Designed miniproteins, single chains, continued (5). Designs and how they scored, part 44

Each design is a single chain, and the fold is of that chain. pLDDT is the mean over its residues in the fold that is shown.

## One batch from the design tools (miniprotein)

Design m17506
Fold by ESMFold2-Fast:
Structure m17506 (fold): chain A 108 residues (1-108)
Amino acid sequence: MTVVDIAAGVDSDLAHTTTTSMTVDIEVRNASSETLKIVKVLARDSATGTDVPYLINGTSSDTATIAAGGSAVVTVIAPAPGTYGVAVVAEDADGTVGVASATVTVNA
């Protein structure tokens, strides 16, 4: 499982992983001292720019709450082998935004 840290007011470094699985779990860890709410997820085929399906904590949802020091799992459902960019945007109770990003390469 790929792990990325998210914190309010921080743009996270890009994580990179390679897998042969068509379903790819990315653990998004709240590295801040405050509860964060996921407000946006982008999951896209890097070659075509087409959005691909994703799940948050195993559900078809576009939002989740992550307690301080907790995590959420974003599962990318790859339609084919390829490279996929994933970005997760979350905010704290004060509206301060943090971003975590990952690149996933799915091999045949």
Scores: mean pLDDT 78

Design m17507
Fold by ESMFold2-Fast:
Structure m17507 (fold): chain A 81 residues (1-81)
Amino acid sequence: SLLDEVVAAFNEIMKELFKKNKEITEEDLEEAKRRLIERFPELAEAIEEAYNRGLEYYKKTGNAEEAVKLMYLTLQEQLEA
């Protein structure tokens, strides 16, 4: 399904970012958003909402792992709606 493809792409992008750096930065999260939108431009609005929500959490807490988890959960909610 499209949801499965988007989730697989999200996981692939996150895995690549974790391999490049020991710590995920705000710039890494912005690049991940760009890459996912590039793969699924028809879902740009849903992707932007998910990443913006995660980025806001990251800016407040500095917790990249929880921010990525929140992005993932928000993407699932947006694509199931």
Scores: mean pLDDT 78

Design m17508
Fold by ESMFold2-Fast:
Structure m17508 (fold): chain A 88 residues (1-88)
Amino acid sequence: MSEAEKKKAEAAQKRAEADAVRAALDAQARASGSLEILRQGAERTRQLGYEAAKLLAQAYKDAEKVEAQGKQKADIEVGLWLLERLAE
C-alpha cells in the first residue's frame, strides 16, 4: 500500500477522535462544572495534532487564571464556547 493512503487514513482517524473528544468534553464540562475536563481534553486533542488543540490549551490557561480568582462558572462557559467554535 502507498504511504499517501496510510497518512490520509491516519489523518481522518485523528480528526474523528478530535470531534469525539469535543462532544464528550462539552457534555462532561456542563454536567460537572469542572475545568479538569477541559484540561484533559486540551492534552488529548494536542496529541491528535489538530490546530484546535492550541485553542483549547489557551482556553485552559485562561480559564485556570479566572478560576484562581473564583470565577469557575465563567471558565466553563468560555471552554464550552471554544469547543462549539471548533466544531466542523
Scores: mean pLDDT 58

Design m17509
Fold by ESMFold2-Fast:
Structure m17509 (fold): chain A 87 residues (1-87)
Amino acid sequence: RLEVAKRFVRRLAKKYGLPEEQIEQALAEVEKYFAEHPDASLAELLRHADRVVKEAFKNLPPEKQKAIEEEEKKRRTDFLNYQKKQL
């Protein structure tokens, strides 16, 4: 169940465009939660993982948050333009 929660963290972190350092920090927080709450269900671990990833994004300096949002927006725009033009 810890492995499933860690995989969930990586998926969410990619969705939010978090840098590797923040992904590693989020993984460490989930592992710490599991160590403190070994009886936690998979659902509880997934809820904690979701919160940790969202908090990691909010805890980034505004400059880094904006850079991540701009990179994600550019990647999405480039992909959509490619799809629309059937190129």
Scores: mean pLDDT 71

Design m17510
Fold by ESMFold2-Fast:
Structure m17510 (fold): chain A 95 residues (1-95)
Amino acid sequence: EEEKLLEQFRKELEEYIEKQLALPLEKIKELIEKAEKAEDIPEEKREEMLEMLKKIKEYKEEKDEKKKKELYEEILKELEEKVKEAIEKLLEEKK
């Protein structure tokens, strides 16, 4: 069932997000620098990674609880939309 596949990807996505958010701020800064220097990554994909890493950094530096929750929801929603698009594209190409 497609629903089981989507549930599995959602679970993996949530675990991924929690791992990223559990990383120390210093590690997030290192990942930003590494992404900026990654010439092997297509520019468009590199910009997407940098935007996400910058949002995670902003989330970690944010002291206002309400704004922090808004940033978390934005990160989660953006990743969910990207996963849905990727799954739909794969299903159309492989079917």
Scores: mean pLDDT 70

Design m17511
Fold by ESMFold2-Fast:
Structure m17511 (fold): chain A 72 residues (1-72)
Amino acid sequence: SEEGQRAAEQAREVVAQNSAILDAASKRGEESAKKARDKYKNEHGLVVSTEMMRELSDEMGKGMDAIVAARK
């Protein structure tokens, strides 16, 4: 139907926008993880790994929040 076709088009647009936002968030998370690793210089990895994961998780969370906000 015409309505079904319009709904499918909208769905494709949303998926494309969401993919771009998640990609940007992932790249920011990688940058944050690298900075944490360089800052702490902890070769045992435990503290550095935890800090890196926390920063990556935070950036990914911001990306998800942006997707939700874009839907409003």
Scores: mean pLDDT 62

Design m17512
Fold by ESMFold2-Fast:
Structure m17512 (fold): chain A 82 residues (1-82)
Amino acid sequence: SMAEQQAKLQEALETGEEAARFAVEAMVAFSTKGTDVEKAKQAEELALLVMRAIRDAQRDPSKAEEAKETAERARREVEALL
């Protein structure tokens, strides 16, 4: 249904915004230390991946579940860098 599709999109947007923010915060933290250049780059790439997935879902709501899964995976990958 349209209502169910809209609810999934909203959840994907919220999950993606949180994941992207977390990845950006990790990138900044690693960059500030000056010794974790590779981790900072990985966190940046994960933030960009999430932002792209969310943008794609906004254009095509059928991609909402995929975007949410991408955001959840990206968050776990950033947590593994910590």
Scores: mean pLDDT 87

Design m17513
Fold by ESMFold2-Fast:
Order: structure tokens, then C-alpha cells, then sequence
Structure m17513 (fold): chain A 74 residues (1-74)
């Protein structure tokens, strides 16, 4: 899906600006794992990245559940 890819690329770009290692982990992860990594990193770094992570996670139920689990454990 073009929208999911666009949201993923934006999330990875924002992550890479902050920590290239986190961006690398996201690229090497499944979409569900990337949503969890992005959400946790967004909670640590600020609203711009968190918004991008939540937008990406919202593209599927499984990704949304992974993001919510990270927030609940924070």
C-alpha cells in the first residue's frame, strides 16, 4: 500500500535524524515490530516522531495493538 510505505518512510526519516541505529532496526523489522520500536522511540524523543509512529501504526489493527502495548508499558 502506497500510504503505508509513505508513512513508514516518514517515520524512518524522522528516526534517522535522531538516531541512525533506531532507523536501521526499524528497516530490519516487521511492520508490527517497526510500529512498536517507533512508538517507544517517539515517547522518548517527542511529539513529532510519536505522531509519525501513531500514523504508521494506524494502518493495521496488529500494528495499532503493538503501539498501544508500548504506551501501556511506558
Amino acid sequence: DEERRRLFEELVRLAEERDPEVARRMRESSPVEAAAIGTRFGLETGPELLQAAMAFAGQSQEMTEAAVAVVRES
Scores: mean pLDDT 87

Design m17514
Fold by ESMFold2-Fast:
Structure m17514 (fold): chain A 95 residues (1-95)
Amino acid sequence: SMEEIKKKLRELAENLTDYLMFHDGGSLRKMHELRDELISLGVPLETIDDIELELLERVSQAYMDGYKRGLSLAQILEEVKRKRDEVIEEQIKKL
């Protein structure tokens, strides 16, 4: 269902962000599982790749911007989480 796809895309965004920030192997494994599940639900691989690339670029930019502004790590993580949620909701609206 579309609601199931949206839920899995939000979970993909969370695990991608956690892997990017913390290099957590569990997050990487969960990303692979979520990709396979999304493909099984009929989401094209190209669509998943485009969403992951958009998340990677904009989340990384938010991290770098926070770092350059002299924010604490805790503040940077809040900015990163906010940007993650912004990007994934924008991508979901395009489906």
Scores: mean pLDDT 90

Design m17515
Fold by ESMFold2-Fast:
Structure m17515 (fold): chain A 102 residues (1-102)
Amino acid sequence: AALAAELAARAAAIDEAVAALEAHASGPNADVWARFLRAVAAALRRAEGLSEADVAALEAVIEEEFARLSEVLADPSASDAELEAATDEAIARIEAAVDKLL
């Protein structure tokens, strides 16, 4: 009950952050973060029925993909195609992680 409520609250907070990002920021970096954060929020909602250990495993994958995507975004030479590919790959890995835990 507490874990499910925490996941729902975290997902809602991410939705609010995405809305604020879209209202106040523009450009490819903002689009990348909006897409990634939406995928994270969706994954957390799907994780509502999971054990604490499985949620921790999902959060570890989210942390790894966040770090990987942040590294690509920190590279001033990264092309729009590289940003799109990195975002698509990060989202696919998060979705695959949830699917394996369900």
Scores: mean pLDDT 81

Design m17516
Fold by ESMFold2-Fast:
Formats: structure tokens, sequence, C-alpha cells
Structure m17516 (fold): chain A 92 residues (1-92)
């Protein structure tokens, strides 16, 4: 469950402000912004914060009814997504 994973990651997140001020934006814009920020954090070695933003982006898109789009995106990049999640969880 995505909400359960996010709850477990929350105590390890240092840059919580990066998910603030997005509530009035269209879901696709929120998704793209969070994914962009997650990519930057990942490149900086801030893996926990990057994972938290990535999973938050997926949650936003899922709630907006983009479930099929998310499924296709995960399927297309399944190996990269699975490896990213495993590296973060192993590093915790």
Amino acid sequence: DLDEILKQLEPFVKNKELVEGIEDMPPIVVFLRLVSRATILFSQGKYVDALYLFLTALKVMKKAGGEKYIERLIEQDKEAVERFVQEILAGL
C-alpha cells in the first residue's frame, strides 16, 4: 500500500517543504514538478527524499484517475523503478 510506504518513509525525509504549495495545481503539473525535484535529489545522493517525492507523485496521479498511465509508466521503466526502490530500502 502506497500510503503505508509513505508513512514509513516520512520520519527519514529532510526536505518536506518540497511537497508544500501544490494543492491548487492540476495533478499532471504536480506529478511533473515532484518527479523533476525527485530526479534532482537522486542526482545529489538524497535518495530517501527522492523516493518520497517520487512515491508522492505516483499517489497524486493515481488519485486523479491516471492509474492506467501510471501502470504503463511503471511497466516501461519497471526494472529502473524496482532497482531504485530496492536501493533506497537497502540504504535505510
Scores: mean pLDDT 70

Design m17517
Fold by ESMFold2-Fast:
Structure m17517 (fold): chain A 95 residues (1-95)
Amino acid sequence: EIEELRKKAEELEEKARELEAKESSVATTQVGGADVYRLLTEGERAVEEAEARSPEEGRRKREELDQTLAEYEKRHPAGAARGKALYLRKKVEEL
């Protein structure tokens, strides 16, 4: 599990580097990464809270989170990859 999270973080970091090269703006990528990291941190907490109330609410919140992430990835793919990588790195540190 921990090794899988590390591998996914490394893959996302590599993807972010490739996308950053295409976007030509590191500042835009940094802002997007912070937004996605916050979205994942707050979104996962919201899913956990909803799941505690009912599995149905938890599933609904997860769908909302996934949809929001997909929309963000479409607009800012490098920032999304960077934010996901940061989130996974933080998860590994917490384990």
Scores: mean pLDDT 75

Design m17518
Fold by ESMFold2-Fast:
Structure m17518 (fold): chain A 61 residues (1-61)
Amino acid sequence: SEPSFDEVLERALAAIKEALAAGDRAAAETLYRIFVHEAREHWSPEQAARAIAAAEAVMAE
């Protein structure tokens, strides 16, 4: 029942997408910054880079 890396990433991206869909860009930017910081602290450099790239792509939409 512990979430995988991909499951954690999917949930984080979903939260950012929900904020953007609601028109709350400030909330989306806050969630993005928290996620980027958390990814760099808790995952391998390769996983963090992948996670950050995915979050950046969502923020660009």
Scores: mean pLDDT 82

Design m17519
Fold by ESMFold2-Fast:
Structure m17519 (fold): chain A 85 residues (1-85)
Amino acid sequence: MELLQKAREHGQLAVQHLKKGDYKSAKDHYVKAAELLSDYARSQGDDDSARTYRRVADALKKAKPTLDDMIKAEDDAFEAARAEA
């Protein structure tokens, strides 16, 4: 419960920072949300979702703090997870 709530809070902060044009802070909050979602999925026994969210978090960490780079990193991570599943 707490992990999901924290992930939701970081997701909301990421959206607020995107709205302000603060892409660096938005990226940092998005990474934390994805890491928390991975931990939550693992706690529920959903190893496939946990692995997917972990890949998204790692891809976002390496992405430049721009909307296009963050969207591409997320899409590429989901595609890689589907190919392995």
Scores: mean pLDDT 80

Design m17520
Fold by ESMFold2-Fast:
Structure m17520 (fold): chain A 95 residues (1-95)
Amino acid sequence: DTELVLSPEQQEVRELIREMIAALEKGDLELAEELFKKILSKVDEEDFVAALLVEISELQPSDETLERLQRLIERSSLSDSLKSYLLSYLDSQKK
């Protein structure tokens, strides 16, 4: 693997995304929502989407986790265009 030198802030955002996905896998929707809000306080919506797509491709979450993530996104403050994009993307990742 090529070593990617991430800034401390980029590394923190990736760790928060992983923690959010882990919370969704456990069915802890309240924790996942709090982590989501924390992530959006640190990065803009486009940077969040880009980082999320990378983590989804690497982790390959279960269909159940992806469905929970879709519900979290639908309830979020993200723009309607980004919600539509992410919901379609996540559907394409289901097995």
Scores: mean pLDDT 79

Design m17521
Fold by ESMFold2-Fast:
Structure m17521 (fold): chain A 87 residues (1-87)
Amino acid sequence: MRSPEEAVENLKKLYPELAELLDEILARAQEALRNRASREEIEALFREMREKARAFVEEHFPGDEELLTYVLAFIEELRRWALEQLE
């Protein structure tokens, strides 16, 4: 992922109802990296965010398996990006 900010803005254009959730996920990931969070802390944060995103999609878009898969895939790409920032 080259720009997580651009990816979030593009996804918000397609699914504006997800805007607050996507902004929170990005902000928490960026804050963790700024605070030099450990790999374990990053993994725990993305576990929490995946469950929060799943619950949100299941509540607001019940039965939309395609959207759920897409949102979870986005969170996984963001997790991989965040872990790649750890050196």
Scores: mean pLDDT 81

Design m17522
Fold by ESMFold2-Fast:
Structure m17522 (fold): chain A 79 residues (1-79)
Amino acid sequence: SAGEAGGDAGYAAALSLEENGMSKEAVEAGRRAGEAGYKGDVEGAAKGLEEAGKVLEEEGLEEAGKSAIEGAKDLLEEG
């Protein structure tokens, strides 16, 4: 489902942020997106993914950042 896709993407973004030593706040945004997606809050998951993706891109993790932002867009297009 769109929510589960957002959940998976949110947790993946959180892991990327955590592994690269990003702020706890940035990691938490990704984790919140993951949790929101699994709870069926598609809009919340999309917002969290977009925020996490922007941080990933700013830190030079362009592939992970783009994936998170594209995931957020896909959630909003479906939901």
Scores: mean pLDDT 74

Design m17523
Fold by ESMFold2-Fast:
Structure m17523 (fold): chain A 81 residues (1-81)
Amino acid sequence: MEEEMKKLFEQFREALKAGDWQKETELAIKYSELLVSTGDPSLIESALIQLSVGLTAARKRGDQALVKKLQERIDKVVSRL
């Protein structure tokens, strides 16, 4: 768990430094999936916040495929609460 989180954070920072928005978004989704898998309500809430931030950014960029993917992930997470 901790090692996977550290790897995702490092990859996320690398994507940020490279300006690779698509890879940054995919890594944010992976991290949110990891948080949801814990079953911890506070971590699930953190995942929802991160997915919502990503959704807003995808909407502003007009990336309809990412908007759909992020919305489906949010809906799935909410259905578990």
Scores: mean pLDDT 72

Design m17524
Fold by ESMFold2-Fast:
Structure m17524 (fold): chain A 64 residues (1-64)
Amino acid sequence: LVADVEAELAALREKYTAQGHEEAAEAAYNRYSPRALAAARAGDAVGALQTLAEAAEEVKRMIA
């Protein structure tokens, strides 16, 4: 789970950086990574997935 969450966070950052939204991608990554990884380490898959979804929505809001 932790490795999967790390991969998803990296993928989110890389995806939006490639689209020219590096600052938004990094801001969301830095804000949501600690929370998502804490949930993953605790075995809270639902909490980790919800935090990943919130990170993606935050980037979308920043670039709208």
Scores: mean pLDDT 80

Design m17525
Fold by ESMFold2-Fast:
Structure m17525 (fold): chain A 84 residues (1-84)
Amino acid sequence: EEEKKRILEERVQREVDGLLDAYKKIGEKVEVEVEIEVEGNKAKITAYASSEETAKEVELRLKEVKRAMEENEGIEVEVEVKVK
């Protein structure tokens, strides 16, 4: 349980860091905050982005994490992205 949460958190952080680095390369500063809740074989990822554009990119990347975790770890993942 804790191990699966750690793997999910690491994958989410990697995607967020990659997105922030991509924006930094084009001279943009954006903020992203992520909350992860795990209950058995279900997980909920809630992300807060500084803009609607950033929120769309975060949603795309987190949906890829959802797919990978559902296929590889057997965890059902719900993704919710909000503008802060």
Scores: mean pLDDT 79

Design m17526
Fold by ESMFold2-Fast:
Parts: C-alpha cells; structure tokens; sequence
Structure m17526 (fold): chain A 110 residues (1-110)
C-alpha cells in the first residue's frame, strides 16, 4: 500500500510501480524480484554518475522502491541503505521520508 502512495512525474514509472505492487501481492519468485532490483539499481547508479536531468522526485521514488524490493528479498542491509538515502536527502518529500523512517525503524528492531 505504501508503494501506491509514491508519486512521480513519470507516468511510465507510476505504471511500473503499480504493476510491481500487483506482482508482489500475487506472489512473485525471489529470483524474478532480485532481477528487477538489480536492473533498477543499475539504472539508479547510472543516473547518479551521469548527472541526470531526471527530476529528484523520480530518483527518490526509485530509491524508496529499491529499499522495499531488497526488504522483500530479505536483504535488510541494502534495504536500510536505500531508506537512509531518502532520510538524508533534504529534497525528498515529507511523504517519502515518513515511509522510509517507518520502514527503517521496523527493520532496526529485527
């Protein structure tokens, strides 16, 4: 439900997030989920290195999405890293920071 609250300027990214939430609810394989996470991670790293013209809101949405995907994979260290990136970004929306903070607090208690 938190993923459906992520707003981005890209319709393609919003459609992707919606379809991904539907896949997670229907039960996607961990192997497929890992491939999706790795592809998105490569894209995020490329955007950061090449001086992206992408809106920071889209970059922040991708960062939060990666946190959620790695959490679902049980890769909690990576999930924490992505959630902390959102909290440390002064340009991240209050909505995304709230989601990241709640997720991070839950993971640190486990």
Amino acid sequence: SELLEIETESEALNDFIKKLVEKLEKGVSKEELKKIAEILEKHLKKLEKEGSTFPQSDINALTLLLGVLYEELGEYEKAIEYYEKILNDPKASEKLKKIAKEKLEELKKK
Scores: mean pLDDT 74

Design m17527
Fold by ESMFold2-Fast:
Structure m17527 (fold): chain A 99 residues (1-99)
Amino acid sequence: SLREEFERYAEEAERLMEEGGSVSDIAKAVSEASKAARESGDEELIQRVRELERRATEAGVRIVREDEEMARRLDRMSREGMRRIQEAVDRTVQRNLEK
C-alpha cells in the first residue's frame, strides 16, 4: 500500500539522518516518501512529508558542513606533513653547508 511505502521510506530517511548517511541517500528516501504520499492523496501523509523534507534539508546542510570541516582537517594535515618534510630538508642542507 502507499501508506506502507511512505512509512518504509520515511523510516529509512530518519535512520539515515540519525546514522549520518549520505545527502544523496537521504534525498532518495525523502523523494520516494513524497511520491507515495502524493499518489495516496492523504493530506496527513502530505503534511508529514513537508515536515520530513524540512528536517532532511537541515540534516543535509549539517552533513555538508561536517564534510567541509573534514576536508579542511585533511588539508591541514597535508600542509603539516609538507612543513615537516621541508624542515627536514632545511636541516639536511644546513648540515651539508657545515661539512
Scores: mean pLDDT 76

Design m17528
Fold by ESMFold2-Fast:
Structure m17528 (fold): chain A 92 residues (1-92)
Amino acid sequence: SELEKLREEGEKMKKELEETIENELKKVKENPTEKNIEEAKKKIEEKWKEVEEKNEEANLKGTALLTPKEREELKEKVEKALKELEEIKKKL
């Protein structure tokens, strides 16, 4: 069904964002440089923007890729990751 396909797309977007956060934080922790921190921040912010834009497009069509709860949980994960990157930067 179309609704099942939308749920699968939403789950894929969630997984890709979470994997991006995990991979970028891992890279920064292994080699904490200002360049790696700024690249990690940019990649996480760009991936979150992609998620938001795709979900907004779905909302304009009268559907959703993410529930409001899932969107807020992902936003909190992004904000937590960005705060962790700032804390690492302060220790440089």
Scores: mean pLDDT 87

Design m17529
Fold by ESMFold2-Fast:
Structure m17529 (fold): chain A 98 residues (1-98)
Amino acid sequence: MKTVHKDVTLSAATDEELAEKLRELLEKAKKEAKEKGITINLTITLTSAAGNTTTINLEVDAEGKIYLKGIDNFSKLGVAVFNLLAELAKRGEISPTP
């Protein structure tokens, strides 16, 4: 199966805006993975307005399922970003990889 690796940096003035940018990135990645029949490995670096940096590693498969591989500096993750990931998990759109 073809796997594409993408490094993305997201920054915003607020945690809420950062969460919306992450939501848009994930929807775009799901669409691309489905349309091209590929797996996308995403390394997303999030920079908050306070200068805190966290890295999220995700995999999006060709069916549009998202797998959370890891979060670096989880304690510095913004509340809005955490709530977005929790929302997606509740909807079954994101799951941890074993």
Scores: mean pLDDT 82

Design m17530
Fold by ESMFold2-Fast:
Structure m17530 (fold): chain A 91 residues (1-91)
Amino acid sequence: IRTKVDELIEKLPEEAKEVIKLAKQGKLKEAIEKFESLKGLDKEEKAIIASYIIRAYTKDLVLFADYLRNIENNENLDEILKKLEEIKKEL
């Protein structure tokens, strides 16, 4: 399915795409450290990357689908980012 989220992922800087790759591999600490090092990302780009990290940590595909829907509609992006901050405290 072609979505706004798919276009955002394709347009991400290569370094940001590496964060998603690390998250998909379950390398959560490395993914978070690399994500925090990135500069110039907009809020939607940060939310999509954070969603992949949250998915890797929680294994919750329903939550992941809800986050992607929120990004598609530009809603509740701060909630996604706050969830990542909570996960960082648990690691």
Scores: mean pLDDT 84

Design m17531
Fold by ESMFold2-Fast:
Structure m17531 (fold): chain A 56 residues (1-56)
Amino acid sequence: SAADEFVAAVEAGDIAAALRAAARLSREQLEEVGTVSPATRAFVDAWAPLLFAPPL
């Protein structure tokens, strides 16, 4: 799943892959993956303005 791809990319330090996976996640899924580890939490917080852009 995109959520699993996001977690794996963040833990691997692959920022580009993490951002591509995050683009396929809903807001609720982004909030959920932020609870998986300190690394995913830090990534979601750092990229919050891009990841939580308002809906179309």
Scores: mean pLDDT 78

Design m17532
Fold by ESMFold2-Fast:
Parts: sequence; structure tokens; C-alpha cells
Structure m17532 (fold): chain A 74 residues (1-74)
Amino acid sequence: QHLEIGDKLAKMAEALLKKYPDPAREFLAIGHYLAAGTYYDLAGLPDKSQNYRQQANDLFNQARINREQFLKNE
């Protein structure tokens, strides 16, 4: 059950990132990766959990950099 939910959330995050570059979709993808990480941890897959949590963190950092770059153009 937890593994299946984790897989679904990870696929949803990946699909969101493939559609269009949009900050709102990026934040939704971050949320889905974090949720997938939680469900993989509950499924007893700590390495997979850590991987998706790291992907969420990387996306969050990239979104922050993109925001800083946008503000420089004011």
C-alpha cells in the first residue's frame, strides 16, 4: 500500500515537471516528491525515500534561485 502510493506520487511529480515550466507546478511537484518520500519510508525503503526527499530539496533550491534571478530584473 505505502509503496504503491509512493510510486503514484513520484509519477505525478514527474508528470507535472514535464508539462510546462510554471512555478506553481514546481511547488506541486515538490509536495508530491516529499509525500512520495514519506510513503517510501513507511514502506521500509529508506534509500528511495531519501532520494525523493533530495529531489524535492533540489527543486526547492532551484525555484529559489529562479526567484532571485527574476527579482534582479526589476
Scores: mean pLDDT 75

Design m17533
Fold by ESMFold2-Fast:
Structure m17533 (fold): chain A 61 residues (1-61)
Amino acid sequence: MSTEQRRQEVLALMDQYVAAMRAGDAARQQALVDQIGALFGQLSEEDRVAVLDEYAARQDA
């Protein structure tokens, strides 16, 4: 799998996490955190920073 595909996958999971937070679904939030953490372990440090910056930008919208 390409680095770009992994970054997009993490961002999609983060979008789902925000939706689960808004819905108050604590079980889904926990499952998504676990999945995000597993994928983060496969990313380089630079790509992790890029994903976190993108996520932070979405929080400000």
Scores: mean pLDDT 76

Design m17534
Fold by ESMFold2-Fast:
Structure m17534 (fold): chain A 70 residues (1-70)
Amino acid sequence: GLTPEQLALEARVVSLIIEAVIAKKYNDKEGLKRVLEEARVLLQEARRHGMEDIAKTLEEIIKELEEFLK
């Protein structure tokens, strides 16, 4: 199973995805900028823990948010 640290990281990523979906729906650009910055931090943590699937998900989220905020 996942370590407590890995489980906590996954829970944070799920929360981030929910926040991004809500912010996009309501065109909350400032909320999306905060989500983008948190996603970058979580990507570094996912890479440190070797969580390749989570890292890939975060890379895709970052790319989508950067495109949406253009």
Scores: mean pLDDT 86

Design m17535
Fold by ESMFold2-Fast:
Structure m17535 (fold): chain A 107 residues (1-107)
Amino acid sequence: SKEEILRMLQEARKLVDEAIKNIDDFEKMKELVDKAASLLRKVARKLRSLPGWREHRRMILEAIRKLYEAVKLYEEDPSNKEEVIKLLQEAKRLIDELMERVEREFA
């Protein structure tokens, strides 16, 4: 249902916010990113049953890519926390936009 998809997106958004809060703890940040990405994949599967799902799926996959780019950047350059936070914030922005679209288009 739309309500179930929105609840899952809200939880993914919360996990990304918690990852940003835990930026000084790589293991915790990575755990939270993995949980957020898992929820986003479940949302992508549920959206397959709805018209217009291709664009929403594209946004979800972009958000997942940015989450894992943040993890990779942290592993390669732990001093570049500013850019890691920026990637996490970009993923959060995509989740926020998707939530707004789901609320308006499937109301």
Scores: mean pLDDT 86

Design m17536
Fold by ESMFold2-Fast:
Structure m17536 (fold): chain A 94 residues (1-94)
Amino acid sequence: SLLEEVLEVVLEVLESFGITSEESRRLAEELAKKLTDYLLGKDVEKAREEAVKILREIAELAGLSEEGLLELEDALLEALKNNPKLMEVFRKTV
């Protein structure tokens, strides 16, 4: 499913930043749901705001700096855009 693909991308990106706690994993599941809604064009502004809030919570739990949060955001967006299954959905929504 699209949600499962988004979740795998989110978890892989978080792992690359050393973010592997159980609490971060739970937040990653919520983030994946909001990103999936965003990619599908459902309540886009609200989904984006909620996704950013969850990502900030993950970064705060992991002790990332503001610069680290920006790098995490960029890495996540790039990973989503570069995933072949998600790339077509992303292009239709943006």
Scores: mean pLDDT 81

Design m17537
Fold by ESMFold2-Fast:
Structure m17537 (fold): chain A 55 residues (1-55)
Amino acid sequence: MTKDLETDVEAFLTRVMDRHGIPEETRQRIVELVRRGDLDGASLLLQQALAELRR
């Protein structure tokens, strides 16, 4: 694939989200950020979602 980095990051984030039971609505937002190239935003949102689950 021409977008190998994007594909690898998306696959990694999907595995992390599945493992930690991230809600579908939050998963959709993270994937959308990855697909528009906002990897920093996707990472921050994932970290926030994981922190919320650990409350």
Scores: mean pLDDT 72

Design m17538
Fold by ESMFold2-Fast:
Structure m17538 (fold): chain A 75 residues (1-75)
Amino acid sequence: MEEAERLKKTADRLYELAQKYLSEGKVDEAIRYFELAKEYYTKAAELYRQAGDDEMSKEFEERRKKVEEQLEKLK
């Protein structure tokens, strides 16, 4: 499932960038990258769900939820 793997790698990189910007005090940049990471985790979860991989789908739903909780703390 090549597309879901690409979405995962993109989401992970965006999440890492968001955490880096947050550690540097660049809150606006961190928010932007967290929102992008959330979007890609959502897309990955949906693709895994469509493929019948419920465990991977749940994992990415949890990652999305954690990003959402971080965004709520920053806004």
Scores: mean pLDDT 82

Design m17539
Fold by ESMFold2-Fast:
Structure m17539 (fold): chain A 94 residues (1-94)
Amino acid sequence: SAAIRRGLADAIEGLRFLASTFDPNDPRRHEIEARIRELEEMFRGGAPEEAIARGLRDTVRFVREAAREKGMAGVERLAEELERKLEEIEQQLA
């Protein structure tokens, strides 16, 4: 679905924004950026939308946990919002 693919692309951009809120030298930012690159390759390579959505959800969970550990309440809330959007996409794929 074009709408689902757009939603997944928007989620990848959302993750890039969340990654940018971490310190440039934070190892967790490097891990988030590595996961984003993998997801971008999956998206371009035509991986199943369900696989991309799952990878996005796992990455957003990682961001939420990292933000919680650092006391970044605003970033934690944005990650929770992105998790909800991804759950809606996964329901549309089922």
Scores: mean pLDDT 87

